# Designed miniproteins, single chains, continued (4), part 50

Each design is a single chain, and the fold is of that chain. pLDDT is the mean over its residues in the fold that is shown.

## One batch from the design tools (miniprotein)

Design m13726
Fold by ESMFold2-Fast:
Structure m13726 (fold): chain A 66 residues (1-66)
Amino acid sequence: MLSEEEREELLERIERVATRMIIEGRLTPTDLHAADMSDEQLALLAEELGIPAALLRELLTEAANK
C-alpha cells in the first residue's frame, strides 16, 4: 500500500502526465477529479502512468477530500 508521501508524489506525477497528454490531444481538458473523468480517460492516464485505473481513481478521490 502507498504511504502518504508516495501518494503525494504520485499525484504530482499524475498532474504532469495528464498535462502532457492534454497538450498532445490525448485527454480532454478537465479537472483531475475522478467524478469528472470518463472511464476511458482514466484508463488512458492509468496506462501511461503504469498503475491500475482503480488506484488512479482512489488517488484523485482522496485529493478531492483534502
Scores: mean pLDDT 72

Design m13727
Fold by ESMFold2-Fast:
Structure m13727 (fold): chain A 80 residues (1-80)
Amino acid sequence: KAKEAALALARGLQSLGVPVEITDDSEELGTAAGQGLHSLGLTDEQAQEVALAVLDALAEGKSVEEAAEAGAAKVKELLA
């Protein structure tokens, strides 16, 4: 669960042009994704909203790719 969420966040950020290194360590990947969100000007609270959008998509049975799209969409919404 945590590994899929971290991977989806990282892929979503990469789709937005943010360089995030994909690693096999879910904690390190999660940290890198969080730093990526912060680099876009998001607050910790906004980053949590993006994480929840990804987790909700995965909980609904969506793929990592679909969860990445959900996360990217939430980032765009928060930056508007």
Scores: mean pLDDT 78

Design m13728
Fold by ESMFold2-Fast:
Structure m13728 (fold): chain A 64 residues (1-64)
Amino acid sequence: SLPDLDEVIRALGAMEIGLLKASNLSKEEAKEWGERFIKRYRELGASDEVIEEMKKELEKLIES
């Protein structure tokens, strides 16, 4: 069976956040990237649950 949309979005989002972790972006640049990232996945039809999970991961990364 095909994975559901949320599972695909979780996998893609995790990969992109991994790339952000490896980048030399400033906190300001990382916050701007995070806002665009969340907007893009909302537009792709991510559930509110997945969006909140992604927001928490981004906040931990940017504010750590």
Scores: mean pLDDT 78

Design m13729
Fold by ESMFold2-Fast:
Structure m13729 (fold): chain A 63 residues (1-63)
Amino acid sequence: MEEIEELAKKAEEAIKAGDLNTARDYISQIALKARELEAQGKKDEAAKAWKLVNELSHKYLDA
């Protein structure tokens, strides 16, 4: 989860900087990791990753 949280911080920083292309890339990376966690049966960790994707996507669209 630490890697996903670091990506989330970078996505939020990119949104604040107005670098929406970089922000979208980081959000996409979190989504890929969430799918990998689901494939591994780590449902709770996957759910937390998807929650971050949803929160960041909402901030991205509001930017």
Scores: mean pLDDT 81

Design m13730
Fold by ESMFold2-Fast:
Structure m13730 (fold): chain A 58 residues (1-58)
Amino acid sequence: SDDEQLDRESALAREAAEMLRQGRSLEEIEKFIRSRTDVPEEMKERLIKQIRRYVEER
């Protein structure tokens, strides 16, 4: 994959993790991720699945 694309994914993941730490709901975080126009759909779905698993395992 393109390094810039991986950097964008990492940045989005950090923002999502911070939102989760702030106590924002999964629904709000998922809406935020899906609202991004600069990130591929497959990357969004992958990140959403990772966040969902993280919350379910806690």
Scores: mean pLDDT 76

Design m13731
Fold by ESMFold2-Fast:
Structure m13731 (fold): chain A 87 residues (1-87)
Amino acid sequence: SLPEFTVTVALVSGRTADNVLRVREVTITLGPELNEAAEEELLKAIEELALPENREALLEMLRKAKENGRYIKSVSFAEERDLRLPE
């Protein structure tokens, strides 16, 4: 079996000021067996929260993972926070 591994991604939900993005970090564990509830929770969060460009990139990443036999096993959501961009 392929080993499990963890990736952390940012859901970018908006902009609160000129140089401030609203983000929620998601920790995703990928493994050989799919947890359908975890996948549904992540896909719902991506569709409801992520801006279009961020959504497309995340969905493509997940599709490529599946093509390599790596399925969503668990997801963990951090609290939403502001990320300040450099001036």
Scores: mean pLDDT 82

Design m13732
Fold by ESMFold2-Fast:
Structure m13732 (fold): chain A 56 residues (1-56)
Amino acid sequence: GAAMEALAERMAAGGVALAREVGEAVGLQTIRHEASLVGPEVAERAVALARERLAE
């Protein structure tokens, strides 16, 4: 639903920001872990969005 998409987008933005500070691999692993605590569907979506943003 819309709330899940909004949460995934927010987590993806955080992952992109973290990747800029500590590197892409660590940034993506961190948001995957954090999002998985909310749910696997949020984790999958957040990581996909972050990868898309980082890939250009």
Scores: mean pLDDT 80

Design m13733
Fold by ESMFold2-Fast:
Structure m13733 (fold): chain A 73 residues (1-73)
Amino acid sequence: DFIDKLYEEMLKRYTPEQAEAYRLGAQATAGMPMLGPTIYDAYLRSAERLSSDPEKAAQLRAAAEGARAMMEH
């Protein structure tokens, strides 16, 4: 669900191919130890590289924080 919603959000700003790449990256990091913190770091780094804009970074931070909160629960 969360990954699918991330994909839909990426489709609004990127090509379907790019959106799929970001979705796969998120799925790959979900398998790592420290799932929540790892996803959070990955999204923050993606925000920095993909947009370099504080507003887009905040958007990705919000998505990452949601995932982190779910993992802590």
Scores: mean pLDDT 57

Design m13734
Fold by ESMFold2-Fast:
Structure m13734 (fold): chain A 79 residues (1-79)
Amino acid sequence: SSVHLPPVTADNAGELLALALMKLGAPVPASYVPGAAYDDATLQAHIDALNAAARAAGLPEITSADPAALQARLEELLS
């Protein structure tokens, strides 16, 4: 079943990315802290890990920081 996610923001993007990585069986970065706001470098590392998992699954990579595009990708991966 498809998962309906809240809008992606700086406050929740890292947590949603970590959940997507866990669902795909990909490693979660050691810098992940539940409920914390991420700096840009930590968020980029999570996006890079998500893109690696998406590539392995034959899905397109996230190339922009557009919240709507990131939300759509996370909903696909968390379905």
Scores: mean pLDDT 62

Design m13735
Fold by ESMFold2-Fast:
Structure m13735 (fold): chain A 79 residues (1-79)
Amino acid sequence: AAPSKEEIEKMIEELDKLIEETEKILKEQGRGLSEREKLVIELLKKGLEALKNGDEETLKKYIEKYRKLAEGEEVTEEA
């Protein structure tokens, strides 16, 4: 079975914390997240948000974009 709404909410919170912490670490190293890293994070976050909201159509779109990106296909979106 898919994770519960509570588990999905925790996943979103954990992801947000990891993004903030990673940006802080990278800033201390004199760099930021790459455009590709930002795209991957955005797709994951949008997918989890859609799943939490019960928006199956939007969830499927973001899962498909993530799958294509993982398979090495070009996927672009507005950052």
Scores: mean pLDDT 71

Design m13736
Fold by ESMFold2-Fast:
Structure m13736 (fold): chain A 67 residues (1-67)
Amino acid sequence: MSEEEREKKVNEAKEHAIRELQKYGVDPARARAALDEVIEKNKDKPLEEILDAIDREAVRLVIEANE
């Protein structure tokens, strides 16, 4: 997989998560900041681990919004 494809897939997953989080009442700016931080911390890891990290953070934000 090229670096370009990797970056595209990460960005697509991030944007998808932000859109889904908005449906659960999560502020888009908060979601973007949290996901950007998680992606930055995991940027040197395999794609699968970055996608897992995005998913875990999204789940955490959904749980907070559904309280």
Scores: mean pLDDT 81

Design m13737
Fold by ESMFold2-Fast:
Structure m13737 (fold): chain A 113 residues (1-113)
Amino acid sequence: SELRERLLEAFERGLREGGASEEEIERLVAELRRKLETNSLAELAREYDILEGIYALIGGVYKLLGEDEKAEYYYKLAEAYGLLAKAYDPSVPEEERLRAAYEAGRILGELAA
């Protein structure tokens, strides 16, 4: 539970550094907190790993269509969700998980700005 709060704090700090508004930060942190209440950490990590794959595929399709700006957006979403999967994976060292949560927040904050 202590680590769960530290991961949420790292994610929030990342969102703010990325340039998300306070309204966006509150919404995204509340969404993640709700997911933590309804899922185990391993279930959340699996969900985010699946989302990474889906967004990477969408990005690849846009790249093939010559829609480079859309491809870059979805590749950044894939990167952020892969980092969230790492942040909530209990097999990953705590320091690496905290860094991943922060970096995921930063990317998502930049995309929300």
Scores: mean pLDDT 89

Design m13738
Fold by ESMFold2-Fast:
Structure m13738 (fold): chain A 104 residues (1-104)
Amino acid sequence: SVEELLKKIEEAVKKAVEAAAAGRFEEALAALEEALKYFKKLVFNPEATLEDVDEAYDIVRAGIRATLALARANPAATREHLLEIEELEGIADLIYAVWKVVNE
């Protein structure tokens, strides 16, 4: 269901931020990829409303940006970690943009 997908997105984003705060950037990236997986499932769900997609996008974007900010502040983060997090933000933005163009 859409509600279950939103919950999974929130859980994955929280896991990503917690991992990044602990300096575990490989775990943070894996959690962000899981959030994007559930975001994709939500945007392709025929029951998802505009409000559901907007909420999911806001959660995913906030989580990616929080993870990126934590990585930028931590010298243990590699340049590759930063680039991969930025790429995931671009992917989230693209998914949302395509959905907005197709919008129903």
Scores: mean pLDDT 89

Design m13739
Fold by ESMFold2-Fast:
Structure m13739 (fold): chain A 91 residues (1-91)
Amino acid sequence: SNKELIEQAWKELELARRRIEELEKEVKENPNPSPREKTLLLFEIAVVKSEAYLVLKIIEKYGTPEEIEEAQKLVDELLKRIEEIEKKLRE
């Protein structure tokens, strides 16, 4: 059902938020990653970014106006946090 799709989409956004928190911790604890570590972190960032956009599109298609507004605000916040991580990795 559409309700189950929206519930799963919100769970996926929460997982994306937690992965971003973990990435922020990893970059803070290792500010000078090796080329391999940097590549893997950038790959993880790209995957999380892609998943956040896909989940947002599901909520925009099947969600209520209130759910859509809340999801757009959360995804905007998560994307800004990702941009800060990418900036730190690229200097």
Scores: mean pLDDT 87

Design m13740
Fold by ESMFold2-Fast:
Structure m13740 (fold): chain A 76 residues (1-76)
Amino acid sequence: GIEKEIEEIKELAKTDPEEAARKIGELAMKHLPVTTGIGIQLRAIGALIDAELTGDWEAASEELIKIAEELEEMIG
């Protein structure tokens, strides 16, 4: 199942947000319709862009964890 991949992403969101965003995009594109997958990938990229502009990497971590949880629900 995807539960282990989601757990890994949630840990990466705390330690390596860029890698977490990459894995979110990869998992979304693998399991979701292409437009939905792109939408999830853009949300993850947006979290990284906001953190780079604001310096708030804790907010990016929280948003990436939220996206990962929504992704788990969408894939089922």
Scores: mean pLDDT 87

Design m13741
Fold by ESMFold2-Fast:
Structure m13741 (fold): chain A 61 residues (1-61)
Amino acid sequence: SAEQEALAARAEAVLDRFGAAHPEVPEDTLERLRADLLEVARTDPDEARAKVDSLEAALEA
């Protein structure tokens, strides 16, 4: 769906921003977090949206 597609795009974008802001985090760890978040977006989109919102808020702080 368009909503699920938008959520997946937001999840990828926020983790890309997080990786850029935190170069100390290993690439393998970031890829694992991306895969996990995208899986949650498919199985529990409300939970994934809450996680993405939290990560976006943390990057603004």
Scores: mean pLDDT 82

Design m13742
Fold by ESMFold2-Fast:
Structure m13742 (fold): chain A 88 residues (1-88)
Amino acid sequence: SAEALAAADEAIAAGEALAKAGADSPKVVLAGGVAAGLAGIIKGLAEHVGMDGAVAAARAKEILERAKKGLEALKAGDDEAAFEAATG
C-alpha cells in the first residue's frame, strides 16, 4: 500500500540519517545501515511479495522509532545508547 511504502521510506531515511550523524562511530554507522536495510526489505516485501500493508507499515514505523531514539542518544553523546536504541 502507499501508506506502507511511505512508512518504509521514512524508516530508510531515518536509518541513513543515523549512519551519517554517527560517522565517527563504526557501530552507530552499522546500526543506521542495518535499520535502513531492514526498512528497504520491508518495502520490497510490501511491493513485490504481497506482505500485508498494515503489517509492513507497523514494522517500518517500529524501525523508524528505534532510529529516532538512536539519533536522540547520539545527540546526547552516547554511542552505546544510540547503538542499543537503533538495534533493540
Scores: mean pLDDT 84

Design m13743
Fold by ESMFold2-Fast:
Structure m13743 (fold): chain A 65 residues (1-65)
Amino acid sequence: HHHMSEKVRELLAYIDKKVEEVKTDWDILKLTNEIYERLKKAGLTLEEQGYIFSYLNKKIKEKRK
């Protein structure tokens, strides 16, 4: 499980970096699709996938305020 946690931490760090670069609604769509593709290939559990998408959505909402 520490192996899965490491993948989650890497994706969260990547989200933090990429959200800072977001300027347009198109950038949001691109980032969402990129995270979806990375997550699909990472072999994460449904719980980990849900957590990552929840985190992405939270960060996007914070950026849009």
Scores: mean pLDDT 76

Design m13744
Fold by ESMFold2-Fast:
Structure m13744 (fold): chain A 95 residues (1-95)
Amino acid sequence: SLLERAAENAIRAAEEAVRAVEAGDREALLRAEMELGAAAVALAVIAVFDEEHREKALRVLDAIGALLDAIDAGASVEEIRRAAEELIRAAEELR
């Protein structure tokens, strides 16, 4: 389903973002940010049309926003890892 794919994509992108910042790989980090953006678009569609999953989809969207904000602010690896772990938890609850 779109929901399962969106959740899986958000989890994978969060894990990729953590690996990229730990490695100092700017190109990998940019790819992870693009994947987070794509997952956010899918989750926004779910939030509009799927009343049953709306609240959980909005929580995943908030967590994606928090992770992207941390990356853009140049936050510490520890802060980015923490934001990614929150996103992974929210996305797992959506499944």
Scores: mean pLDDT 89

Design m13745
Fold by ESMFold2-Fast:
Structure m13745 (fold): chain A 78 residues (1-78)
Amino acid sequence: MERLEVEIELGVTEVALASEATSAEREGDLETAKRLRDLLDKLSEGFDAALAAGDLEEARKLIEEAKEELKKIVKERE
């Protein structure tokens, strides 16, 4: 179930990025909203490429990197 676990973590991370982007857009912070959407697109594309290569470790790394960038962006907005 390793692949399913990684796909679930991706879904959770994508929802978190999209929710924060929506929040930023509602607050008029269009620069942060764009940054979050660019990060979501990059994660989605990189994840698809990693799965096509059978590289679950790269897929996990991409998710963790996206989570860390999201955490930094959230702190910058505090």
Scores: mean pLDDT 83

Design m13746
Fold by ESMFold2-Fast:
Structure m13746 (fold): chain A 91 residues (1-91)
Amino acid sequence: VELLTAGGPTLTPAERAAMDELGELAVREGLPLHLLVGDPEPAAYERIMAEARALGQERAVVLTAERDSPEMLAAAREVQARVEAALAAQA
C-alpha cells in the first residue's frame, strides 16, 4: 500500500494545492480521505494502511493538521468534507 500525505503545521499556498490534489485523487480512485490531527503516531498510519490492505486498496490518503493551526485544520476539514460528499454521491 502506497501512503500519500499532505498538510502539516502551516498552511501555505503550496500545501493547500497539495491537499486539494490529494482530495481529487481520493475522489477519482474511490478512496476515503483520512485526517490526523496533532502529531500523528506511527501506529495511526499503520492502522490506516492495514485498513487499506484489508479493503484491497493500492493507496492510503491522509491529511495532517496541527491542533494550534486553525487555518490548516479548517482547510483539511473542508477538503475531507468535499471528498466525503463526492464519494457518497458515487455510492
Scores: mean pLDDT 81

Design m13747
Fold by ESMFold2-Fast:
Parts: sequence; structure tokens; C-alpha cells
Structure m13747 (fold): chain A 65 residues (1-65)
Amino acid sequence: DDLKEAILDFVGMAAELEEPGVTVERVGDTVRVRFEGASPERAAALEEGLRQVAEDTGFRLEVYR
């Protein structure tokens, strides 16, 4: 799935910054991403990137902080 691969690549970038607590889960046509322990500024940047990917691919994205 292109959406899943794109999100995993994006999460990989976040992991490179040693930012713990990023969880990605797929439920049907919805992809859920949780940020636990991430800085508010970094979480906002990641959320915006993920929203752009979701808009391009047509999946529903839910982001939790």
C-alpha cells in the first residue's frame, strides 16, 4: 500500500530524530498515528506532513497527541 509505505518512511524519519512514542496503525481505510512524548512543535510538523500524504492518497488520517 503506497499510503502505508509513505507513512512508514515518514515515521522512519521521525525515528532518526530519536523521537519515541510514534505508533502507526491501520484500521480499514483509516490510518491512526499517535505521538506520545514527542515535543508539541515536532508533533505538529509530523502531523502536517502526514495530512498531506493522506490527502494525496485518499485515506483517512487520525492523529492523536
Scores: mean pLDDT 65

Design m13748
Fold by ESMFold2-Fast:
Structure m13748 (fold): chain A 66 residues (1-66)
Amino acid sequence: SHAELAAEVRGLSLGIPLDKARKAAQIVLRNSDKSPEEIAKLITEETGIPFDKALEIAETAVQAQK
């Protein structure tokens, strides 16, 4: 999906390793009904990506699905 690809690409652009960027993209897909802040918190909890970068990933993915 556009959102999944956008999340993965954004994560990579922020220096996130591919494995973690893919996990973040999966979390975005599973939680598309949630706010970017809630998605970012889940990304941080499950992958260890810092909240600020997780929020950028979540916001980018949410924008891409519009």
Scores: mean pLDDT 83

Design m13749
Fold by ESMFold2-Fast:
Structure m13749 (fold): chain A 89 residues (1-89)
Amino acid sequence: KEEEEKATKEMLALIFYKLGASVEEIARVTGISPEEVKKLIETFEKVRKENKDYIDEVRKFALDMLEQGKSYEEVAKEANKKIEEWKKK
């Protein structure tokens, strides 16, 4: 279960990185260390391969919320909920 929580946070980190968030912002909103965020950027292809559909949908959702003026921290909480819902399929 904790392994699943970590995977969800890693997907969120990659999505926010692609949306232009700084390493420090990503670390703050996901709870992942800045060093781990940098490692995730290097391994994003592997994470994307396993969760491509979820990553694409979460990215669209995150972009929509950012356009509404929400912070990365607020978006991370809502996106995490959607990822967990998709995993239950």
Scores: mean pLDDT 70

Design m13750
Fold by ESMFold2-Fast:
Structure m13750 (fold): chain A 60 residues (1-60)
Amino acid sequence: SAMQQLLDEALKQMAEHALKEDLAGAQKVLDEALKQLDPRHARFLQQFFAYLKRELEEAK
């Protein structure tokens, strides 16, 4: 589905930013994707972002 493709692309981009420890870049990907995602897919992406944020903050 178009929503699944959008979610998959956002997840990939957020993971790429996380590998570079670029939480601000990951946040921008989240904010942009949330404008286009339905509530169900948006919730999953927000949960993934929260996970990445926690991991990066603990990896100081």
Scores: mean pLDDT 84

Design m13751
Fold by ESMFold2-Fast:
Structure m13751 (fold): chain A 94 residues (1-94)
Amino acid sequence: MKELERKAAALATAAAILVVGILIEHPENELIREAQKLLLEAIKLFQQKKYEEAARLLREAAELLEKTGLPEALAAAEVLRELAKLLEELAKLQ
């Protein structure tokens, strides 16, 4: 559904902004930096319609953010998990 694709794109944008913000506040945190790399790779896969692979990388990124224990990183991880769930729903519709 076109609406799910728009919602996924909006969540991907929000997640990218949140992770960049956290990285600016914690530039030496390797877990956040690694999560950002996984998120960017997931966004590229999403653009290629590889939804299942993108969802997997988003879950890996969320786990890294959760390991930081930072409240803002935990919030960002939740957004990544919601995005992963939407991408899995999109994969089932193909």
Scores: mean pLDDT 85

Design m13752
Fold by ESMFold2-Fast:
Structure m13752 (fold): chain A 77 residues (1-77)
Amino acid sequence: SEAEKLLEKARQYLNEGKYDEAIKWAREAVEKSEPGSPLRIEAYRLLAEAYYKQGKFDEAKRWIDKAREELRKLAES
């Protein structure tokens, strides 16, 4: 899917230390993914990691909290 390709691109940039690009493509992956999907959870986690790597801890916490909320919905279903 489009969201899967965008998340793969974001993951590649994250691995290269290009955190702004990783954030850009991961945000696009969120927009193209379905709520409650594993793909959206992965995109939120990638956003959290990228912000954490930049020292933006408050933003990183926001995205990890979103990932936890989506994961709980899946686990409780």
Scores: mean pLDDT 86

Design m13753
Fold by ESMFold2-Fast:
Structure m13753 (fold): chain A 73 residues (1-73)
Amino acid sequence: SVSLSEEEKLEMFREEIEKLLKENPELAVQMYKELKTQESGESEGAQKLKKILEEKLEEYLAENEEVKKKVEA
């Protein structure tokens, strides 16, 4: 059995977010809005996943002005 390291899991999550942005950017924007409304104490793992999602969405929004306007509204 192959146990994935935490770093490998974060890499897989990064790849999944990149695919999601290409295939369904509206869903990715919705996930971002939901994450922005969560203020409760989170595990370090959850915080790392959140950071990856934010970084990938920030890159996507910088290249896609129409989507950025919808997020900022």
Scores: mean pLDDT 70

Design m13754
Fold by ESMFold2-Fast:
Structure m13754 (fold): chain A 95 residues (1-95)
Amino acid sequence: SEIDEARRAFQEAAKRAIELDPSLREQVLEAEGLLYAALGYAVKDIEKGRRMAERLEETLREAAEKAKDPETQEALREAREHARRLVELVIEEAS
């Protein structure tokens, strides 16, 4: 499913970012936690789900600003894009 593909794509991008820059591990894992919170809210309270997704995107953007190499910045950008798509797909399916 598109949801499973987006979830896998997020997980692979997040894993790559941590492998490239382990100092970002805690921040990337925080973003992953916010993603699962957003997905949980998407089926009960779409507005709260969107707020969690906004915090997730901001967390990954801040991680990208701390990243010094372009490959890590790109992995975090991809993670943000896949997370956004995943949340949108889950909200649409729950609607």
Scores: mean pLDDT 86

Design m13755
Fold by ESMFold2-Fast:
Parts: sequence; structure tokens; C-alpha cells
Structure m13755 (fold): chain A 110 residues (1-110)
Amino acid sequence: SLEERLNYLLEQLELALKSLIEWLKAKGVPEEKLEKVEKIFKKYLEEVKKIFQDLLNGKLSVEEAIKKLNELLEKTNEELKKILPEELAEEVIEGLNSVTKKIIEELEEL
């Protein structure tokens, strides 16, 4: 079902976000900054879940959902740049962009 496919994509996103947090921990990012990244990622996940819910309920088309995901990604990337050193922000943004692109590609197959 569409619901099962969207739930699978949310699980993949959650795993990717956890992996990025563990990578930042390994890089020695201070706990205060790490907590800020975790809050940004939690908000990102909640907003993606809302987009998927609106898609499932027919409130958004696939094209509208993809547009909202891209807008959310850009906003989240800017928030990450404000709290992380440039080199670490670039790697985290690349990881977030990669998993979000895979989600968009899966939605385009609907």
C-alpha cells in the first residue's frame, strides 16, 4: 500500500538521521551543539511525516509533496549551517540531501 511505502521511507530517514548524529559524536561535536542538531532532525522528521500524511490523505499531489520536501530541505540546510563548523555542516547536509533525494525518487515512481 502507499501507507506501507511511506512508512518504509520514514524508517529509512530515521536511520539516516541517527547515523549522522553518531558520525557527529565520533567527530567530537560538543553535546550542546549535538542536542541542537538532534532537535533540527526531529523537526525535519516531523515535517516529512506531515507531508507524507497529506499525500496519503489526497491533500497534496506527488508534485506538491516533492516541492514541500525540497523547500524543507533548503530551510533545514540553512539551520545546520548556523550551528555546525563549515566542514561538518557540508558533510551532514550531503547526507541529508542524499537520503531526501532517495525519498523523492521513490515518490516519483508513484
Scores: mean pLDDT 90

Design m13756
Fold by ESMFold2-Fast:
Structure m13756 (fold): chain A 85 residues (1-85)
Amino acid sequence: KYVVVIVRKDGSEEVEVRELEELSSETAREILLEKYPDAEILDEKELSEIAIASSEEGTVVVAPEDLKEKAIAAARHALEEQLKK
């Protein structure tokens, strides 16, 4: 299982569980861009494990469910960095 973590500019957070057997780089990219089509994908090398995309409206992270806590922390950090620009 995988989690999609969304942290928005207004401080709201959402976590969605997806029943995926494994996560390919292509699938991770599709999930990230589905939530924010104009988002910048930050670490493309992590797309098969932990994938991050950031926009002015918020940050999206896709990760294995067992890495949910790390995904939430990564999403919060990426949004904070985006808001400094």
Scores: mean pLDDT 73

Design m13757
Fold by ESMFold2-Fast:
Structure m13757 (fold): chain A 60 residues (1-60)
Amino acid sequence: MQEKIEVEEVEIEHPSEETAKRGSLSAKAGQAIYEDAKSGGKGAEDAKKLVEEVTKEILE
């Protein structure tokens, strides 16, 4: 096999739903932000800010 079809887009299934029932807000927030940023929009820049906020609150 020389070359095979490559995946142009890889979509992750909504893991936030799984983490939600687990009771992990930190994970849900991170996944939600990542999903929004992955959408490819201004959300990418906003997600960066959200990460800082969530991390600061959860960490401290």
Scores: mean pLDDT 56

Design m13758
Fold by ESMFold2-Fast:
Structure m13758 (fold): chain A 93 residues (1-93)
Amino acid sequence: MTILEIVEEIRKVLAPYLTPEERARIDELFAKLKEAVENNASYDEIIKLIQELLDAVREAVSKADLTPEQRRKLAELYNKLLEKIDELYEKSK
């Protein structure tokens, strides 16, 4: 999966549980991440945007009444996104 595919799956799982304000924040961060990836931004910029998005997702998850299956799926997607961050760090060296 690409970084953008992982983030889109996270958004789909969380969408029913987000407040309008949380949805707007996550949508804004996703749009910035998509633009950065498509415009070949620096690895540091992409990593920063992913970290900001993960922080917003963690805050939303802490407030959401998610099923055990949805929590498992989000944990798997979160771990895949962390693996992508590690790959970007290796490429930045």
Scores: mean pLDDT 81

Design m13759
Fold by ESMFold2-Fast:
Structure m13759 (fold): chain A 115 residues (1-115)
Amino acid sequence: SPAREELLAGLEELEKEGAPQSLVDSARRLLDQITDEERLEVVLEALRAAREASPENADAVVIAVIVALELVLNVPDLEVIRENTPPIAAAIARGVYPSDEESDRVSAIAKEALK
């Protein structure tokens, strides 16, 4: 899977940049649960968005990727995850968490993944 290979390479680079092993391992375990290439491509776009939003903060980027993986695993609607996951990942990487007043399924899952 091209998206899986690029995601694994991205996680390895985050680990080399000082992201905690426990967070990288959590991301790898969640990634192992995704077999659909289209869903993997959403996570890859989220990684790219998080990296662009916070290029020097490996911790923030890996947390954003974990949130993206949780969204992709738990939201069945592919169009919803395509539209919402990359901008949520970018916001998480900048340290901006979803508002408590945004009670949509995507925001609720993102909040749960950050606990």
Scores: mean pLDDT 81

Design m13760
Fold by ESMFold2-Fast:
Structure m13760 (fold): chain A 73 residues (1-73)
Amino acid sequence: GLEEALREAEGARRAAEALGLEEAAKHFDQSVRALKAGDVEAAIKHLEQGIEAAGGGPVADGARHAIEELRRA
């Protein structure tokens, strides 16, 4: 649901920051802001942009899980 998606998106943002993936971190931050505003479509778009910027790996996997949670809600 929304709470789980928000948790995953915040986790992806922090992980991207810790790994120095600045562009991915910016996209995940935009997704978190969109989720807090209730804009699910914008949040999914920003998560997808963050995944592309991250180039794969655990950060991208967490963001994909967030998208699945949003599409299920």
Scores: mean pLDDT 84

